# Designed miniproteins, single chains, continued (3), part 16

Each design is a single chain, and the fold is of that chain. pLDDT is the mean over its residues in the fold that is shown.

## One batch from the design tools (miniprotein)

Design m8526
Fold by ESMFold2-Fast:
Structure m8526 (fold): chain A 105 residues (1-105)
Amino acid sequence: SKEKTIAVLEEAIKRYERLKAYLEAHPDLPVAEAAGAVESLLASIEDELRKADAPEEVIEKVKKINDETVKKFREAEKNNASTEEVIEIVRETIKKLEELKKEVE
């Protein structure tokens, strides 16, 4: 349902906001560990959208946002990026999910 799809997107946004807060509190956290947390979060979001009978278009858009986020995290790991740069990736992902939620509403 539309309401269930919106609820999953809202929970996804909250999970990313919690991850951002955790990264801000733990500036010495290895980027690889942050990337692993993101991958786990992303798998749960996609499964929850499928269980909510979300439109295929919404699932595909979330998958694209997730794939790009993982790609950026892996590039950050390869380039030994700062915690601030990793936090910016999370911030951009939150904005994209908020925009998608507005489109679904």
Scores: mean pLDDT 81

Design m8527
Fold by ESMFold2-Fast:
Structure m8527 (fold): chain A 58 residues (1-58)
Amino acid sequence: MSVEEIKEKIKEIVEKAENVEEAAKQVQDLVRSAAPSLSSEELHEVMTYGSELIKEKE
């Protein structure tokens, strides 16, 4: 899965989640499952993106 595909999934999770806690849990689970296929830089990028979107949802 590419960084862009992970970012798109993060965006969908955050937009569809009932609340911030559910969004954070689902994003964390997605990032953890994708982590073995990502570089440290790519992992940081998707984590930062998810954190920013979750902040916008609160």
Scores: mean pLDDT 79

Design m8528
Fold by ESMFold2-Fast:
Structure m8528 (fold): chain A 62 residues (1-62)
Amino acid sequence: MITVTLEVAGATVTFVINGTEVTYTVSNAPDEAARQQAEAYAQQLAQRIQQLLELEKKRKEE
């Protein structure tokens, strides 16, 4: 089975996928509004990756 652990801290998203650590930085924001947008974007990316992993599981079940 594929496992994913993700952390969102400001503009940085860290993924651990099958023992491989991948860090993605969305933006270095100078102000709070820009930081909120960067965090929202990072969370959307994390959610998309999670959906792709779920599709992988569904293919195994179907």
Scores: mean pLDDT 61

Design m8529
Fold by ESMFold2-Fast:
Structure m8529 (fold): chain A 103 residues (1-103)
Amino acid sequence: GEAALREVARILEEGLKSKTKEEIIQKLEEALRLAREAGADPLAINILELALENARKSKTLDEAKEAVQIALDGVKALLDGDVTTAIGQAIRLIGLLLDKESE
């Protein structure tokens, strides 16, 4: 699982360099697919799913990048064994998603 989370983190770091919202969505879909296929930590999968939904509902590139940054911070926290910080990032993504859904 750790090797998969490290590669997920790398994909998310590439996502932060994206010039379009579509590129960010593609990177999040790639990271989520890798995490699922590798049987990664369910919290990591949930963070990636929430980040992907946030990116899809974002109105700007900066909002989509914010979702990627929060997901990256959560994945890095899991790699460091910091589950509390990872849960905090998932909660942040839920809050942002609810704000976008309420419009």
Scores: mean pLDDT 87

Design m8530
Fold by ESMFold2-Fast:
Structure m8530 (fold): chain A 73 residues (1-73)
Amino acid sequence: GSVEKAIETLKSRLPTMTPEELAAYIGGLPEEDQPIVIEALVPLLDKEMLEYLLSVVTNPEAREILREALAKM
């Protein structure tokens, strides 16, 4: 699917998703899409979700986005 569909799906499902489910979904995306999706979701994520994603996400650009988001909290 397109990255836009992934973002729409995640925004719709986010209130009912565990951190583990969100991380698994993102990890299943093409590596190039992971930073884009994470950047779009960051304003909707709490500290616990951001910390969990940073612990499991391996994409370097996505990790930078997560680190910056946590530093601003």
Scores: mean pLDDT 84

Design m8531
Fold by ESMFold2-Fast:
Structure m8531 (fold): chain A 56 residues (1-56)
Amino acid sequence: SGPLAGLPPEVVAQLVNLGYKDTLGAEVRYDPATGEFIGSGPGAEEAVRAAERLAA
């Protein structure tokens, strides 16, 4: 399990954004309809994978 396991996925997304948005221009959100993280920006796929790993 990731270091943020047990936190709400929305909180995990916000914590990733604190690191990735400022450095990569990426932003991550959690979509409750799909149960998945959604990324935007040039580092989106890396930021989404980071959120998934931290939330696991």
Scores: mean pLDDT 75

Design m8532
Fold by ESMFold2-Fast:
Structure m8532 (fold): chain A 92 residues (1-92)
Amino acid sequence: SEQEVVRQALIISSSITLLGLNLLMQGKITEEEFAELLDIANRIDQAALNKDYETALELMREAIELLRKLGAPESYIKRLEELLKEFERLVE
């Protein structure tokens, strides 16, 4: 259902934001890097609410790549990739 797709996107954007905040609080990323993650998360929310699931998927992949570059733990990257696979299953 559309509600399940939007809910999954919001779970992913929230997970990106919380992981980014955790990295910021640990001094592992800058405020500017965290702001970039927040921007991507907000754009995921807007794309999903507008039913632009292709753009939401591209932004989710961009966020995961950015988090990997910023040194996020592999366990968190794997969890985000699993959430992304569930989102892909719901939209296809």
Scores: mean pLDDT 89

Design m8533
Fold by ESMFold2-Fast:
Structure m8533 (fold): chain A 81 residues (1-81)
Amino acid sequence: MKLEITLEMDARTAEDLRKLAEGAKGMKKAVLEYPHIKGKLVVSRLEKGDDDPATWEEAKKEFEKAAEEAEKEGGVEVKIE
């Protein structure tokens, strides 16, 4: 039996991006410990709102790194729409 953990949200603030990064890290840990679990992280909208551009880019870089590491191990899919 396959169990899928899905996290879906809009990313408009640096805080949203940090939550997505933590979600990716958590999914990576779960799929490594439980091979029958699959993670799916969906960013339904990736568009900067009122945050300072430097703060946004820092958080985006953290998210991209976490997403890359999660996908690298397999079992986690990251989708940006």
Scores: mean pLDDT 80

Design m8534
Fold by ESMFold2-Fast:
Structure m8534 (fold): chain A 94 residues (1-94)
Amino acid sequence: SLGEKLEKEYEEAKKDEEKLNEFYLKVAALKQLKAENPDWSTEELVEKLNNLSEEEIKELALKAIETVREKLKESKTEPSEEMKEYIERVKKAI
């Protein structure tokens, strides 16, 4: 499953800070593709992501973290430590 594949990628990536940043960049881009294409299957989203340029992936990831920031502002919620790490690692990979 995608969940099992992502878990394995995460376990390998967490051994290397740069790879971990790249993993979060990929996850952010995937989340943005899902948000823009809610009717697409996981397989279609992964296929699309694999055919994008590095620049397009970075653009999607930037949109994803902006959406998170907007939601936090709207809800007046303090970001969790996990969410802070996600945003910072995506920023470092852009």
Scores: mean pLDDT 81

Design m8535
Fold by ESMFold2-Fast:
Formats: C-alpha cells, structure tokens, sequence
Structure m8535 (fold): chain A 100 residues (1-100)
C-alpha cells in the first residue's frame, strides 16, 4: 500500500494550510488583486495535495479543514472572512470533482 497518513498528520496539514491562508489574506486584506492571487494559489495547492492523497485521506483532510475553518471564521476580519469563504467554496468544488 502507498504511504498512509495518520489522523494526526492530516489534522496538522489542515491546520497549517488554514493558518497559512489566513496569514496571507490578513497581510493583503486591503489589496483585492493580491487577495485573489492568494485564493488562486491556495486552491492550486489544495489540488496538488489531493492528487498525492488517497480518496479516504483527501476526504478526512477536507472534513478536518472544514471543522477548523468553521471554528475560525467568526474571529476573522470581514474582508479576510469573505476571501476565506470564497477559497472554501472553490476547495469544496475541487474536492467534489476529485472524490466523485
């Protein structure tokens, strides 16, 4: 079997991904063009990660990411929250195509 990711490794990867996204969006909250570049980059990185995971690992990653995202969303600046929500919607669309 190919390398299996543990639940702890998946959770850590999801936390690191979300924290990186929020940090970069926060740095660029007043620059719409740069925020869009961050969103596009994050979605691209997510596609790359999914291509290296099994469908089960990808599903667990998405579930853990969604849980962390929903917990953090109410604490974010409005502009950052909007860009994070757009990123999550695009991530769900990619995951739907990959997992179906």
Amino acid sequence: APKVLSDEEIKKAAEEFLNMLIEELTKNKDNEKKQQQVVDLAVGLFRGALSEMSKEEAKRFLEEYKKLYEEKLPTLDEKVAKAAEETFKRIEEVAKEYLE
Scores: mean pLDDT 81

Design m8536
Fold by ESMFold2-Fast:
Structure m8536 (fold): chain A 105 residues (1-105)
Amino acid sequence: NLNILKKNLLSESLAVRTAAAEELAKRLCAGNDDEQKLIAVTLAEAIDELPSDEVAAEVLKAFSDALATACPDDLPAKTKILNKYVIPKAKKHRSILLKYFALLN
């Protein structure tokens, strides 16, 4: 359930945020086109609600590391989806988003 993953990404617990980011990355790798778009939108909404750039960097690092591990051969395609759906919707922590998505390219 993406609603539970979004809630966990906003947890005060580092371990809960990290586990949710890793699970979201795995679902992005396994998902169809509609699921990938919904996952990207969920990530964008969660990142905008995070309290600081430091917490956003922590979540995005966990997400990016898990994504590179789960689908290394499909990473360029997944990065295009993230750039298409996350970057235009993101209102906060944009420099951190751009940094971690650039590292995936």
Scores: mean pLDDT 86

Design m8537
Fold by ESMFold2-Fast:
Order: structure tokens, then C-alpha cells, then sequence
Structure m8537 (fold): chain A 66 residues (1-66)
């Protein structure tokens, strides 16, 4: 997975969470994308902010998962 692919997956998950359509599978896929990005290369500011927003939203809306 590239950083660009990871960013796209994370942004899509954030949008689904905000729209109330996110599934547990969507959240797990986004979490794995973020972990893969962190392991592969230095994070861009955009990707870092997206990961931080995802973690915050998961904790607020799906506390059992985060």
C-alpha cells in the first residue's frame, strides 16, 4: 500500500464515520492503512492529520474499537 492509497482509505473512512455509514470493517481497513503508512515512510502533514482525525472519531463514535 502506498502513502497515497493509505491517505485515500483513511479519508474515505472519516467521511463514512461522519455520515454514519462506517462499518467495523471500514474502521479496521483504515487502521491497517495508517499502520502500514507509518511503517513504510515518514508521514506527510496531510496523512498525519488524517490519521489523528480518524483516531479521534473512532474513539468518540466507536469507543469499543479504539
Amino acid sequence: MTLEEALAVIKQAIEKIKNGTATKEDLERADRAGASAVATAPLTPELQKAIEELRKLVKEKYPEYG
Scores: mean pLDDT 76

Design m8538
Fold by ESMFold2-Fast:
Structure m8538 (fold): chain A 87 residues (1-87)
Amino acid sequence: MRVVTVSGQSLISRREEVSAADVVLAASTHSHDYIPAASLAKPGATLVMDDGPNTDRIIKLAEENGVKAVTGSSATIEAARLVADQL
């Protein structure tokens, strides 16, 4: 499993890494940074992001691109899922 952590403009410069990742951890304070992550991630990948303005719109965009979006207590939820998937 390939996990990539990205933030802000580094998301665009690391496009190839994001497109190859199974899990993308988008560490950003702005909803606009999650839109590229939702679009660049490969179908079947998981996008982890914080709840904020436009979260529902970003989730819909991710789902339209075959990406699973996880929000809320994203770090805790994603860590739990990664452990569960390995059991």
Scores: mean pLDDT 64

Design m8539
Fold by ESMFold2-Fast:
Structure m8539 (fold): chain A 74 residues (1-74)
Amino acid sequence: SDDAFRAALTARYRALAQQFLDAIKNNAPRAEIQAILDQMRDVLVAYVEKFYPEQAAAFAAKLAAEVEAALAEV
């Protein structure tokens, strides 16, 4: 069901967010942090593709631009 899909993606995103915070706290290698961020992005894209397929390309482009802008300020 759609509710089961939403619950599963929400649980996965929360688990990845916790892994990200733990990786930062433990000074994990950049490659490990990047892999977690890539998985978090993939979960968000999968959600938009499932429920808002007509907007998925625009969402992915906007998310990529916001990540690039954030990285430019660090």
Scores: mean pLDDT 79

Design m8540
Fold by ESMFold2-Fast:
Structure m8540 (fold): chain A 99 residues (1-99)
Amino acid sequence: MDEIERLEREAERALRAGDWAAAAEAYRRLAQLYHEAGDDLKARQYAMQAALAATYDVPSETRMEAFYRTLAEIFAELGMDDEAAEAAALAERAAAIAA
């Protein structure tokens, strides 16, 4: 099994177990591998899945802000600066709406 297939299976097992932290880590690694391979669409998709898993236990009132903040951090770590800036702006807007 290649690294991508292994990580996809790890994410699936983590989700079945309710281990959101393990699922988030597997998705973050998948985003990195696809970005390195030049598949930015899949890198963005897996970054979103990682942010969703990482913020699953955040209270609903602040979850949207936490989701976009986490997504911005993941995109910044990948070097996807435009996507990171957009996600950060969405986090700021989500915080304003939750007032």
Scores: mean pLDDT 85

Design m8541
Fold by ESMFold2-Fast:
Structure m8541 (fold): chain A 75 residues (1-75)
Amino acid sequence: MVTVEEHESREAALERAYQAIKEGKAVDAIVVHRADPAGDETRWVTVLFTEDAALGDVQREIAEEQKKRIEEEVK
């Protein structure tokens, strides 16, 4: 199963993804930076995955890369 949630900040989106995985509510997550071309507004999106075989493995790798990239950018 896939759950998509929008957040107002990068930190909120990351926190949601991290907490969901830590609490066992999701096995994988990705955080995506969505730009609104009409409003110049940026939204952060967290995509959560429950246990879903091969898809979960791929998404876990993507989630780890996204987390690492964002952490490096903030520092």
Scores: mean pLDDT 66

Design m8542
Fold by ESMFold2-Fast:
Structure m8542 (fold): chain A 84 residues (1-84)
Amino acid sequence: SAAERAAREKARQLREEAKELRKQAEFYRRMAETAEEVAQISSEISPEIAQGARDLAEKYRKKAEELQRKAEQLEEEAARLEAA
């Protein structure tokens, strides 16, 4: 039916959006890892700089988790549309 076709096309769009969000989440995870490495190196030079880098790593991890959850929500919506 036209409704079934529309649902499948919407599910495809949602899955593509979820893929882009997962790529963004991976990017922020890598940024968090880099900031953590900077914190480890900086701990020998300045506790202040090391703490700043840890705070930045935590911020990037939280952003990655947010993007991951949004991707999962879109994938769940797509699965519901495909199951109908």
Scores: mean pLDDT 89

Design m8543
Fold by ESMFold2-Fast:
Structure m8543 (fold): chain A 68 residues (1-68)
Amino acid sequence: SPVEEEAERLRAEYERLMRELLARMSAGELTPEQIAEATARLQALVARIKALLGPDAPLPEFAYDAPP
């Protein structure tokens, strides 16, 4: 299914970006602005996954679930 394939790609992208963000944060390499930008990108990916699969969709590893 094209929808399932797209969701898989979004999950993979989320996991990659999250691991990169955590590694760079651990190294002290990120400004607060860069952290906010990365967080917004991760939130957008979660929103796209939920839009494709529904609100009860299994989220990617390390998923950041934004407060309402």
Scores: mean pLDDT 76

Design m8544
Fold by ESMFold2-Fast:
Structure m8544 (fold): chain A 105 residues (1-105)
Amino acid sequence: QEERSRNLALLRRLLTAAKAAGDDVYAAAVASALEQAKVLGVDATSAEELLARLPDLSPGGVSSIVRSAAAGVLLALGRPDLASQAMLSSAEDAVDLALRALADA
């Protein structure tokens, strides 16, 4: 329960930062999150719909969506090396990587 709540907060923080960086970065983050949600059996079509349906997923499922969103941001910034690292990291470390890359851009 607490891990899920933390991962939801991390995802919201990442999407807010991505949107501030540009529409292309935000679109990449959302698209990657939606693709991962579909793998987990959630067919959402928007960020708002995805966020509303995340409470129905396991904590590990939410964590994987957060990592995928972070990887999407990193790919949009031209950092496939960091995107690969984010997918192998914790959700918190993946978001930290993406936020640092956004600050450096």
Scores: mean pLDDT 85

Design m8545
Fold by ESMFold2-Fast:
Structure m8545 (fold): chain A 108 residues (1-108)
Amino acid sequence: SDEELELVEELIKTLGEIIKESLKNDSIEGLEKAAELADEAIELLSSSSDEKLKSYILELEILRGLALIGIGVLKTLKIKSKELSEETKKLIEKAEELLKKLKELLES
């Protein structure tokens, strides 16, 4: 449905914003949350019979990969991780709400 596609597109955008803010602020916790949420979205879409929804799996895999690379870089270079900013926390909450709505629509 158009609503499901809009939720996936907004989720992808929000995950990208979490990764950008987390990299800017050297936040391993933010990158870990982005990777976890991307993985949950990939699992959810992989279970769908909708080929249009499945077309977004590659973008989610790229976002997950970018988050994991970011974690690897920060750890390898021994960069001191900072706590989650209030802005990043709001983006994580938004992504969790979008994923919950998407799950409710797809499991109905």
Scores: mean pLDDT 89

Design m8546
Fold by ESMFold2-Fast:
Structure m8546 (fold): chain A 55 residues (1-55)
Amino acid sequence: VELKEFKSPELIELLKGILIHRYPDRVKEDDTPEEIMEVLREILSSQPEVPSPLP
């Protein structure tokens, strides 16, 4: 494909997969993009710290 349209819906599908792995209790594979975005907003608002192995 020469145009490669990157639409939000395609990214949302990827995010859904990631969120299911991280928050299976909050996000399910059948969730709608709206629900995915809502969960994402909450997570991004809090911006959960990435656990570091500590030195």
Scores: mean pLDDT 64

Design m8547
Fold by ESMFold2-Fast:
Structure m8547 (fold): chain A 75 residues (1-75)
Amino acid sequence: SHHEIQKIKEEVRKITDKVIERLEAQGRDLDAGVVSVAYAVSMKTGDLSTLAKVLEKLGFKEEAKKVREYQKKLS
């Protein structure tokens, strides 16, 4: 439903914001920028796959897993 899609988008935003905060706290500003762009693309396309892959490559395996689970609910 539209309501469930909005809830998923909110949860993905919360995950993404926390990852960006952690990267910035570590001085990894370029990585934070990559995550921010991947999130923006995912919100425009409705496809979370790129965001999940970026998170996994940057070492956020648990966050990537949660994003992949949300992607399955959107499919």
Scores: mean pLDDT 86

Design m8548
Fold by ESMFold2-Fast:
Structure m8548 (fold): chain A 89 residues (1-89)
Amino acid sequence: MLEVSGEATLAPSGAVSGTARAYGDEGEVTVEVQLYVDGKLVSSASQTAPAGEVVASLNVGIASEATRVARATSLTSGESKTVTKTVKR
């Protein structure tokens, strides 16, 4: 079983944060978080764990709109899941 979730926030100051979280019941899982501002990739982070919960997080500067992409991949099964969220001030 592979699950992916994530959060994105845009503070009143314009600060943007993104988090991606993945869970796999067996084998290695890679989670990746990417942050897009005005359709351009501004920042990314990734983490791989042997089993269980994996979290990747990032923060970037001032924006009025941002899109967070959270992607999880099971290295054992090759299964991949993606969730996106757009935040706007």
Scores: mean pLDDT 75

Design m8549
Fold by ESMFold2-Fast:
Structure m8549 (fold): chain A 87 residues (1-87)
Amino acid sequence: SKEKEEKIKQLKEELKELEELRRELEEELRRLEENREEFIEELMEKEGLSREEAERRVEQRIVTLEVAIGILEAAIDFLEKEIEKLE
């Protein structure tokens, strides 16, 4: 069916976009984790935050990224299963 082929193509395009977004968020998370102290120091210097406030902001960003990555992983898994179901 042509409708089925077009739906598979659309889902594969959506899957690719979610995979690219997940990679970007994973890279941001990796940079934050590997350079945590540098980000804390930059927040203190540029925004005048206390060390405790800067540490809290970095931790909040890490948690936000981890949650977002988890949501994207669930969405990717769902789309992969939908594509497999149609093929």
Scores: mean pLDDT 89

Design m8550
Fold by ESMFold2-Fast:
Structure m8550 (fold): chain A 72 residues (1-72)
Amino acid sequence: MTLDVKVELDVDADTVITKEMAEQIVKTAAFQLALDQGLTPKSVTVSNVKAEIVEGEVKKLVVSGTATVTLE
C-alpha cells in the first residue's frame, strides 16, 4: 500500500530538522494512517521525503513524502 503523506507542525524559530527526523515523521504518520483505516501495518518504507519551514504568522514545519506500507 502506498500513501502520500503531509504533516504540518507548529515549530519554534530554533527548530532544526534532520533527514532522519523527517523520515521518522513520515513513517509515523503513514503507520497511524494505516491503523486509522483498520489495517495492520508491519513496516513502512519512505521515499521522496522533504522538510520545509514555512514562514507566516506562526512558523510551520511541513514534512512530506511517499510511504510504502507493508501489511501483515
Scores: mean pLDDT 79

Design m8551
Fold by ESMFold2-Fast:
Structure m8551 (fold): chain A 64 residues (1-64)
Amino acid sequence: SKLDAIAEFLQKTFGLSPSQAREIAERLIAANPRTPQEVKDILAEFGVEPTDEQAQQLLILLGM
């Protein structure tokens, strides 16, 4: 599922726990960001600072 794909990406990329990755994935899906900057702004709320490439990859996963 989209949720599982995003949560797995967050765990592997940032070393987040399964519960934290799931919470962030749910927030990203609910917020429906349209740009890499909007993805970055949401992740910053959780103390996560993705690169431009990582934010773009999350945006692609959100568009699945």
Scores: mean pLDDT 88

Design m8552
Fold by ESMFold2-Fast:
Structure m8552 (fold): chain A 86 residues (1-86)
Amino acid sequence: SEEEKKKELEEKAREAIAAERAELARLEREQPEADPELLELLRAAIRRLEAGVEEASKSETAEEFEKALRETVGAVLEALREALAA
């Protein structure tokens, strides 16, 4: 069903974001010399992805969820590219 497919995608997206948050926490612990501005940029990116999943979850179909999530990911990656190219 559409609801079942959407729930599976939501679970996978949340798991992936949680894994990235855990990886960022590990990097912060292992690389204390890391640029604070870069770390804040990465935290902001993770927060934006989390917010994007919650917004995408309002979609009625799995296809709409995937589209909204892909657009959010694309926007986050573009923002990171712009900030890191400075």
Scores: mean pLDDT 83

Design m8553
Fold by ESMFold2-Fast:
Structure m8553 (fold): chain A 64 residues (1-64)
Amino acid sequence: MSFKEIVQKIANEGQELRDAGYSLEEIREKLYEMFEKVKPSLTPEQQEALQQVIDDLIKDYESR
Protein backbone atom coordinates (compact mmCIF):
# COMPACT_ATOMS: atom_id res chain seq x y z
CA MET A 1 0.00 0.00 0.00
CA SER A 2 1.38 3.43 -0.95
CA PHE A 3 1.59 6.28 1.59
CA LYS A 4 -1.19 8.06 -0.34
CA GLU A 5 -3.44 4.98 0.04
CA ILE A 6 -2.65 4.75 3.79
CA VAL A 7 -3.59 8.44 4.28
CA GLN A 8 -6.84 7.94 2.33
CA LYS A 9 -7.72 4.79 4.31
CA ILE A 10 -7.20 6.61 7.63
CA ALA A 11 -9.25 9.62 6.43
CA ASN A 12 -12.07 7.29 5.29
CA GLU A 13 -12.01 5.38 8.61
CA GLY A 14 -12.12 8.66 10.58
CA GLN A 15 -15.14 9.88 8.60
CA GLU A 16 -16.87 6.48 8.99
CA LEU A 17 -16.32 6.52 12.77
CA ARG A 18 -17.59 10.12 12.99
CA ASP A 19 -20.72 9.25 10.95
CA ALA A 20 -21.30 6.24 13.28
CA GLY A 21 -21.39 8.61 16.29
CA TYR A 22 -18.08 7.78 17.97
CA SER A 23 -16.62 10.42 20.33
CA LEU A 24 -13.59 12.48 19.25
CA GLU A 25 -11.49 10.64 21.86
CA GLU A 26 -12.57 7.22 20.48
CA ILE A 27 -11.93 8.34 16.88
CA ARG A 28 -8.45 9.62 17.83
CA GLU A 29 -7.65 6.34 19.65
CA LYS A 30 -8.80 4.17 16.71
CA LEU A 31 -6.92 6.27 14.12
CA TYR A 32 -3.73 6.11 16.22
CA GLU A 33 -4.18 2.31 16.53
CA MET A 34 -4.19 2.22 12.69
CA PHE A 35 -1.11 4.50 12.68
CA GLU A 36 0.80 2.11 15.01
CA LYS A 37 -0.03 -0.85 12.71
CA VAL A 38 1.38 0.96 9.61
CA LYS A 39 4.25 2.81 11.40
CA PRO A 40 6.95 0.12 10.68
CA SER A 41 6.25 0.54 6.92
CA LEU A 42 6.69 4.36 7.02
CA THR A 43 9.73 6.64 6.90
CA PRO A 44 10.16 9.10 9.83
CA GLU A 45 8.97 11.93 7.52
CA GLN A 46 5.84 9.92 6.55
CA GLN A 47 5.19 9.13 10.24
CA GLU A 48 5.21 12.88 11.09
CA ALA A 49 2.99 13.66 8.07
CA LEU A 50 0.44 10.95 9.00
CA GLN A 51 0.37 12.05 12.66
CA GLN A 52 -0.35 15.61 11.44
CA VAL A 53 -3.14 14.29 9.15
CA ILE A 54 -4.79 12.51 12.10
CA ASP A 55 -4.50 15.59 14.35
CA ASP A 56 -5.92 17.85 11.59
CA LEU A 57 -8.86 15.46 11.02
CA ILE A 58 -9.70 15.50 14.75
CA LYS A 59 -9.55 19.33 14.79
CA ASP A 60 -11.86 19.47 11.74
CA TYR A 61 -14.36 17.09 13.41
CA GLU A 62 -14.18 19.12 16.68
CA SER A 63 -14.97 22.41 14.82
CA ARG A 64 -18.19 20.96 13.33
Scores: mean pLDDT 82

Design m8554
Fold by ESMFold2-Fast:
Parts: C-alpha cells; structure tokens; sequence
Structure m8554 (fold): chain A 71 residues (1-71)
C-alpha cells in the first residue's frame, strides 16, 4: 500500500494528464517521486508500485495507473 502523500501526488499527476497535461511531463514528475522515495528509503513494495504506475502512464493507460493506486 502506497504512503498517503505519495498516493495523493501520483493521483494529482494522473488528474493533470486527464486534464490535458503532456504525458512526458507526468513521466518526469513520477520519476522524480521514485528517486525521492529511493533516497528516503521507502519500502521496495512502494517503489515497485510507483514503477508500475510509471509504466501505465508511459503506455497512456490512466485507468490502469488509478487501479494500481487503489490497491
């Protein structure tokens, strides 16, 4: 389960893409969050979940990205 702050940040990024923000900008934002999570020593399970969200956003599959967040 993702930390509430990270989950909120990722949902905000997904909402921005749905509102017309470029996918490349969203990808850069998620990558920055992953690097921050790694530096803070967050559990590998959370980092892996963030990477799955990144893959879904890169594929343009926002519904899959939201499904990953809801777990």
Amino acid sequence: MLHPFIKAALRDIIDDVRAGAPIDDAVARVRSLIKLAERLGLPQEEIDAMKKVLEAIEAGDLDKAEEILDK
Scores: mean pLDDT 82

Design m8555
Fold by ESMFold2-Fast:
Structure m8555 (fold): chain A 81 residues (1-81)
Amino acid sequence: MEKELLKEGAAELVAEAARIGVQDPELGAQRLQGLADAAKKEGFEKIAKAIEDFRKQFVENPDKIAAMSEEEIKKMFLEKV
């Protein structure tokens, strides 16, 4: 599988979950947890860790994430994988 496509797909899903989380923080955090769990199940350890780290930052600093655009969230996530 193309690693770049997997990273981009994960970044898109993370950005979507974060945007949902601006309106519903609990749902956003739940979706991020589900994405991390799915990545671990498929053996994508680095992607799973990046999603877990992002989820932690989201729940600890929701205002910071709310100030970011989807494109900025994608860029930040891709820097970690």
Scores: mean pLDDT 78

Design m8556
Fold by ESMFold2-Fast:
Structure m8556 (fold): chain A 83 residues (1-83)
Amino acid sequence: GSDEEIKEQAEKAAKEMAEIITKENPEIPEEPAYEAALAANELYAKLVAKEKLDISAEEVQQKAVDVFNKKLEELTKKLEEEK
């Protein structure tokens, strides 16, 4: 079904994005990068699928970027606090 396809696409996109992030920033562990990317891609897919939201494609992209940045910051701060 569409929900299953959305999940599969989000997971694939998150994995590819995490690989790019870790190549550019070797100090960022793969797991936090993947989790942040997955959260952003899941939000993007959910917003696109709802169609009832009166928001532009640019706003959807911006919300996904904001979720990615917030989640990555949260996970990296947690790692720093364990220092």
Scores: mean pLDDT 73

Design m8557
Fold by ESMFold2-Fast:
Structure m8557 (fold): chain A 81 residues (1-81)
Amino acid sequence: SEAEEYRRRAEEALRKAKEFRELAKKYAEDPSKAALYTGYALSAIGYGFEAYLYGRKARELGDEEGARIGEEAARAGGLKL
């Protein structure tokens, strides 16, 4: 269903948000890697927000679990909810 597709997209974006957040953390304390840190941190935020929007769309189509996944992704990406 369309809800299942948005849920899958939210889950994939959640995985990416977590991946980029861990990459950002790896370089967070090295000033010589500031540009690399910033790029990964922005990617984590972007994927977190993307998952949040996909999750909300899944909820509109009847999948409440999609919304929870999106919220988890937003927090993992560095967004305060």
Scores: mean pLDDT 89

Design m8558
Fold by ESMFold2-Fast:
Structure m8558 (fold): chain A 69 residues (1-69)
Amino acid sequence: MEEEEFRQKRIERLKKRYADMSPEDREFALEMARLAIEGKSDEALDLGERKTIEKYGIMTKEEYDKLRG
């Protein structure tokens, strides 16, 4: 597949996966995914960390891993 088509299909797949999320959580998840797909994985990780700190407060790696399961 062409790289551009692959990126578009991945975004559409994520939209379906996140359809049951709240609008705010869905937009956040899609924004992170777009950054990662664009090759800006470090920016996506930074965004994820900032949102995690905002939602759950400052936590240890162990606490974060426990929340992930």
Scores: mean pLDDT 66

Design m8559
Fold by ESMFold2-Fast:
Order: sequence, then C-alpha cells, then structure tokens
Structure m8559 (fold): chain A 66 residues (1-66)
Amino acid sequence: GSAAAQQQAEGDRLLANTRAALESVRDRVSEEEIEATLARIRELLDQGRLEEAAALGKEAVVRAMS
C-alpha cells in the first residue's frame, strides 16, 4: 500500500484507541471533552502531523487518568 494509506489507517486506529481510552474514564471527562480532543487529533492528521496527533492523544489519556 501507499504511505498515505498506511498513515490513514494509523490515524484511524489512533482516533479509535483514544476514544475507547477516554470513554473508559467517562467519570473524569465529558463527551464534549472527548469530541474536542478527537477533533484536534483529526486536524493534526489532516495536516500530516501523525507524531503530534499521537502525542496529543497520549497526553489527553494520561491527563484523564490522573
């Protein structure tokens, strides 16, 4: 597959994993906060900034679990 297809698949996985992790701690984060975090990740992915998107997702999950 092309690099673009691989990046898209990795981005889709990042979004799904981040949503699942944040939904597991719904007592600490609202649905609105989850959607706002995912929207920012999508924006970074649209810009080809996969590393920044992954870092944002990880930071959001760590913050929610703290």
Scores: mean pLDDT 80

Design m8560
Fold by ESMFold2-Fast:
Structure m8560 (fold): chain A 85 residues (1-85)
Amino acid sequence: AKEATEIQGVTLAAGETATLTNPFKDREALLRVQVLQGTVTITSTTTGASLTLAAGESGSLRLPPGGSVVLTSDGATVLYSFIEA
């Protein structure tokens, strides 16, 4: 069975950023994101690829071992989890 993390929440105030890092140091992970409030832009630190999600939208990004994304927003509440890819 593939390993998954618990669902976690992050709240961003206007102008705040958060960094989400793949907790699996030795394997790829799929980051799964659901936006509850506001709009968030999710940018891969490895590739520079970005995804913008509004309230009610969901998306996913593949991250390398130890890879990270930066969340930027004018105010958002986001749920996320990582699953072994």
Scores: mean pLDDT 83

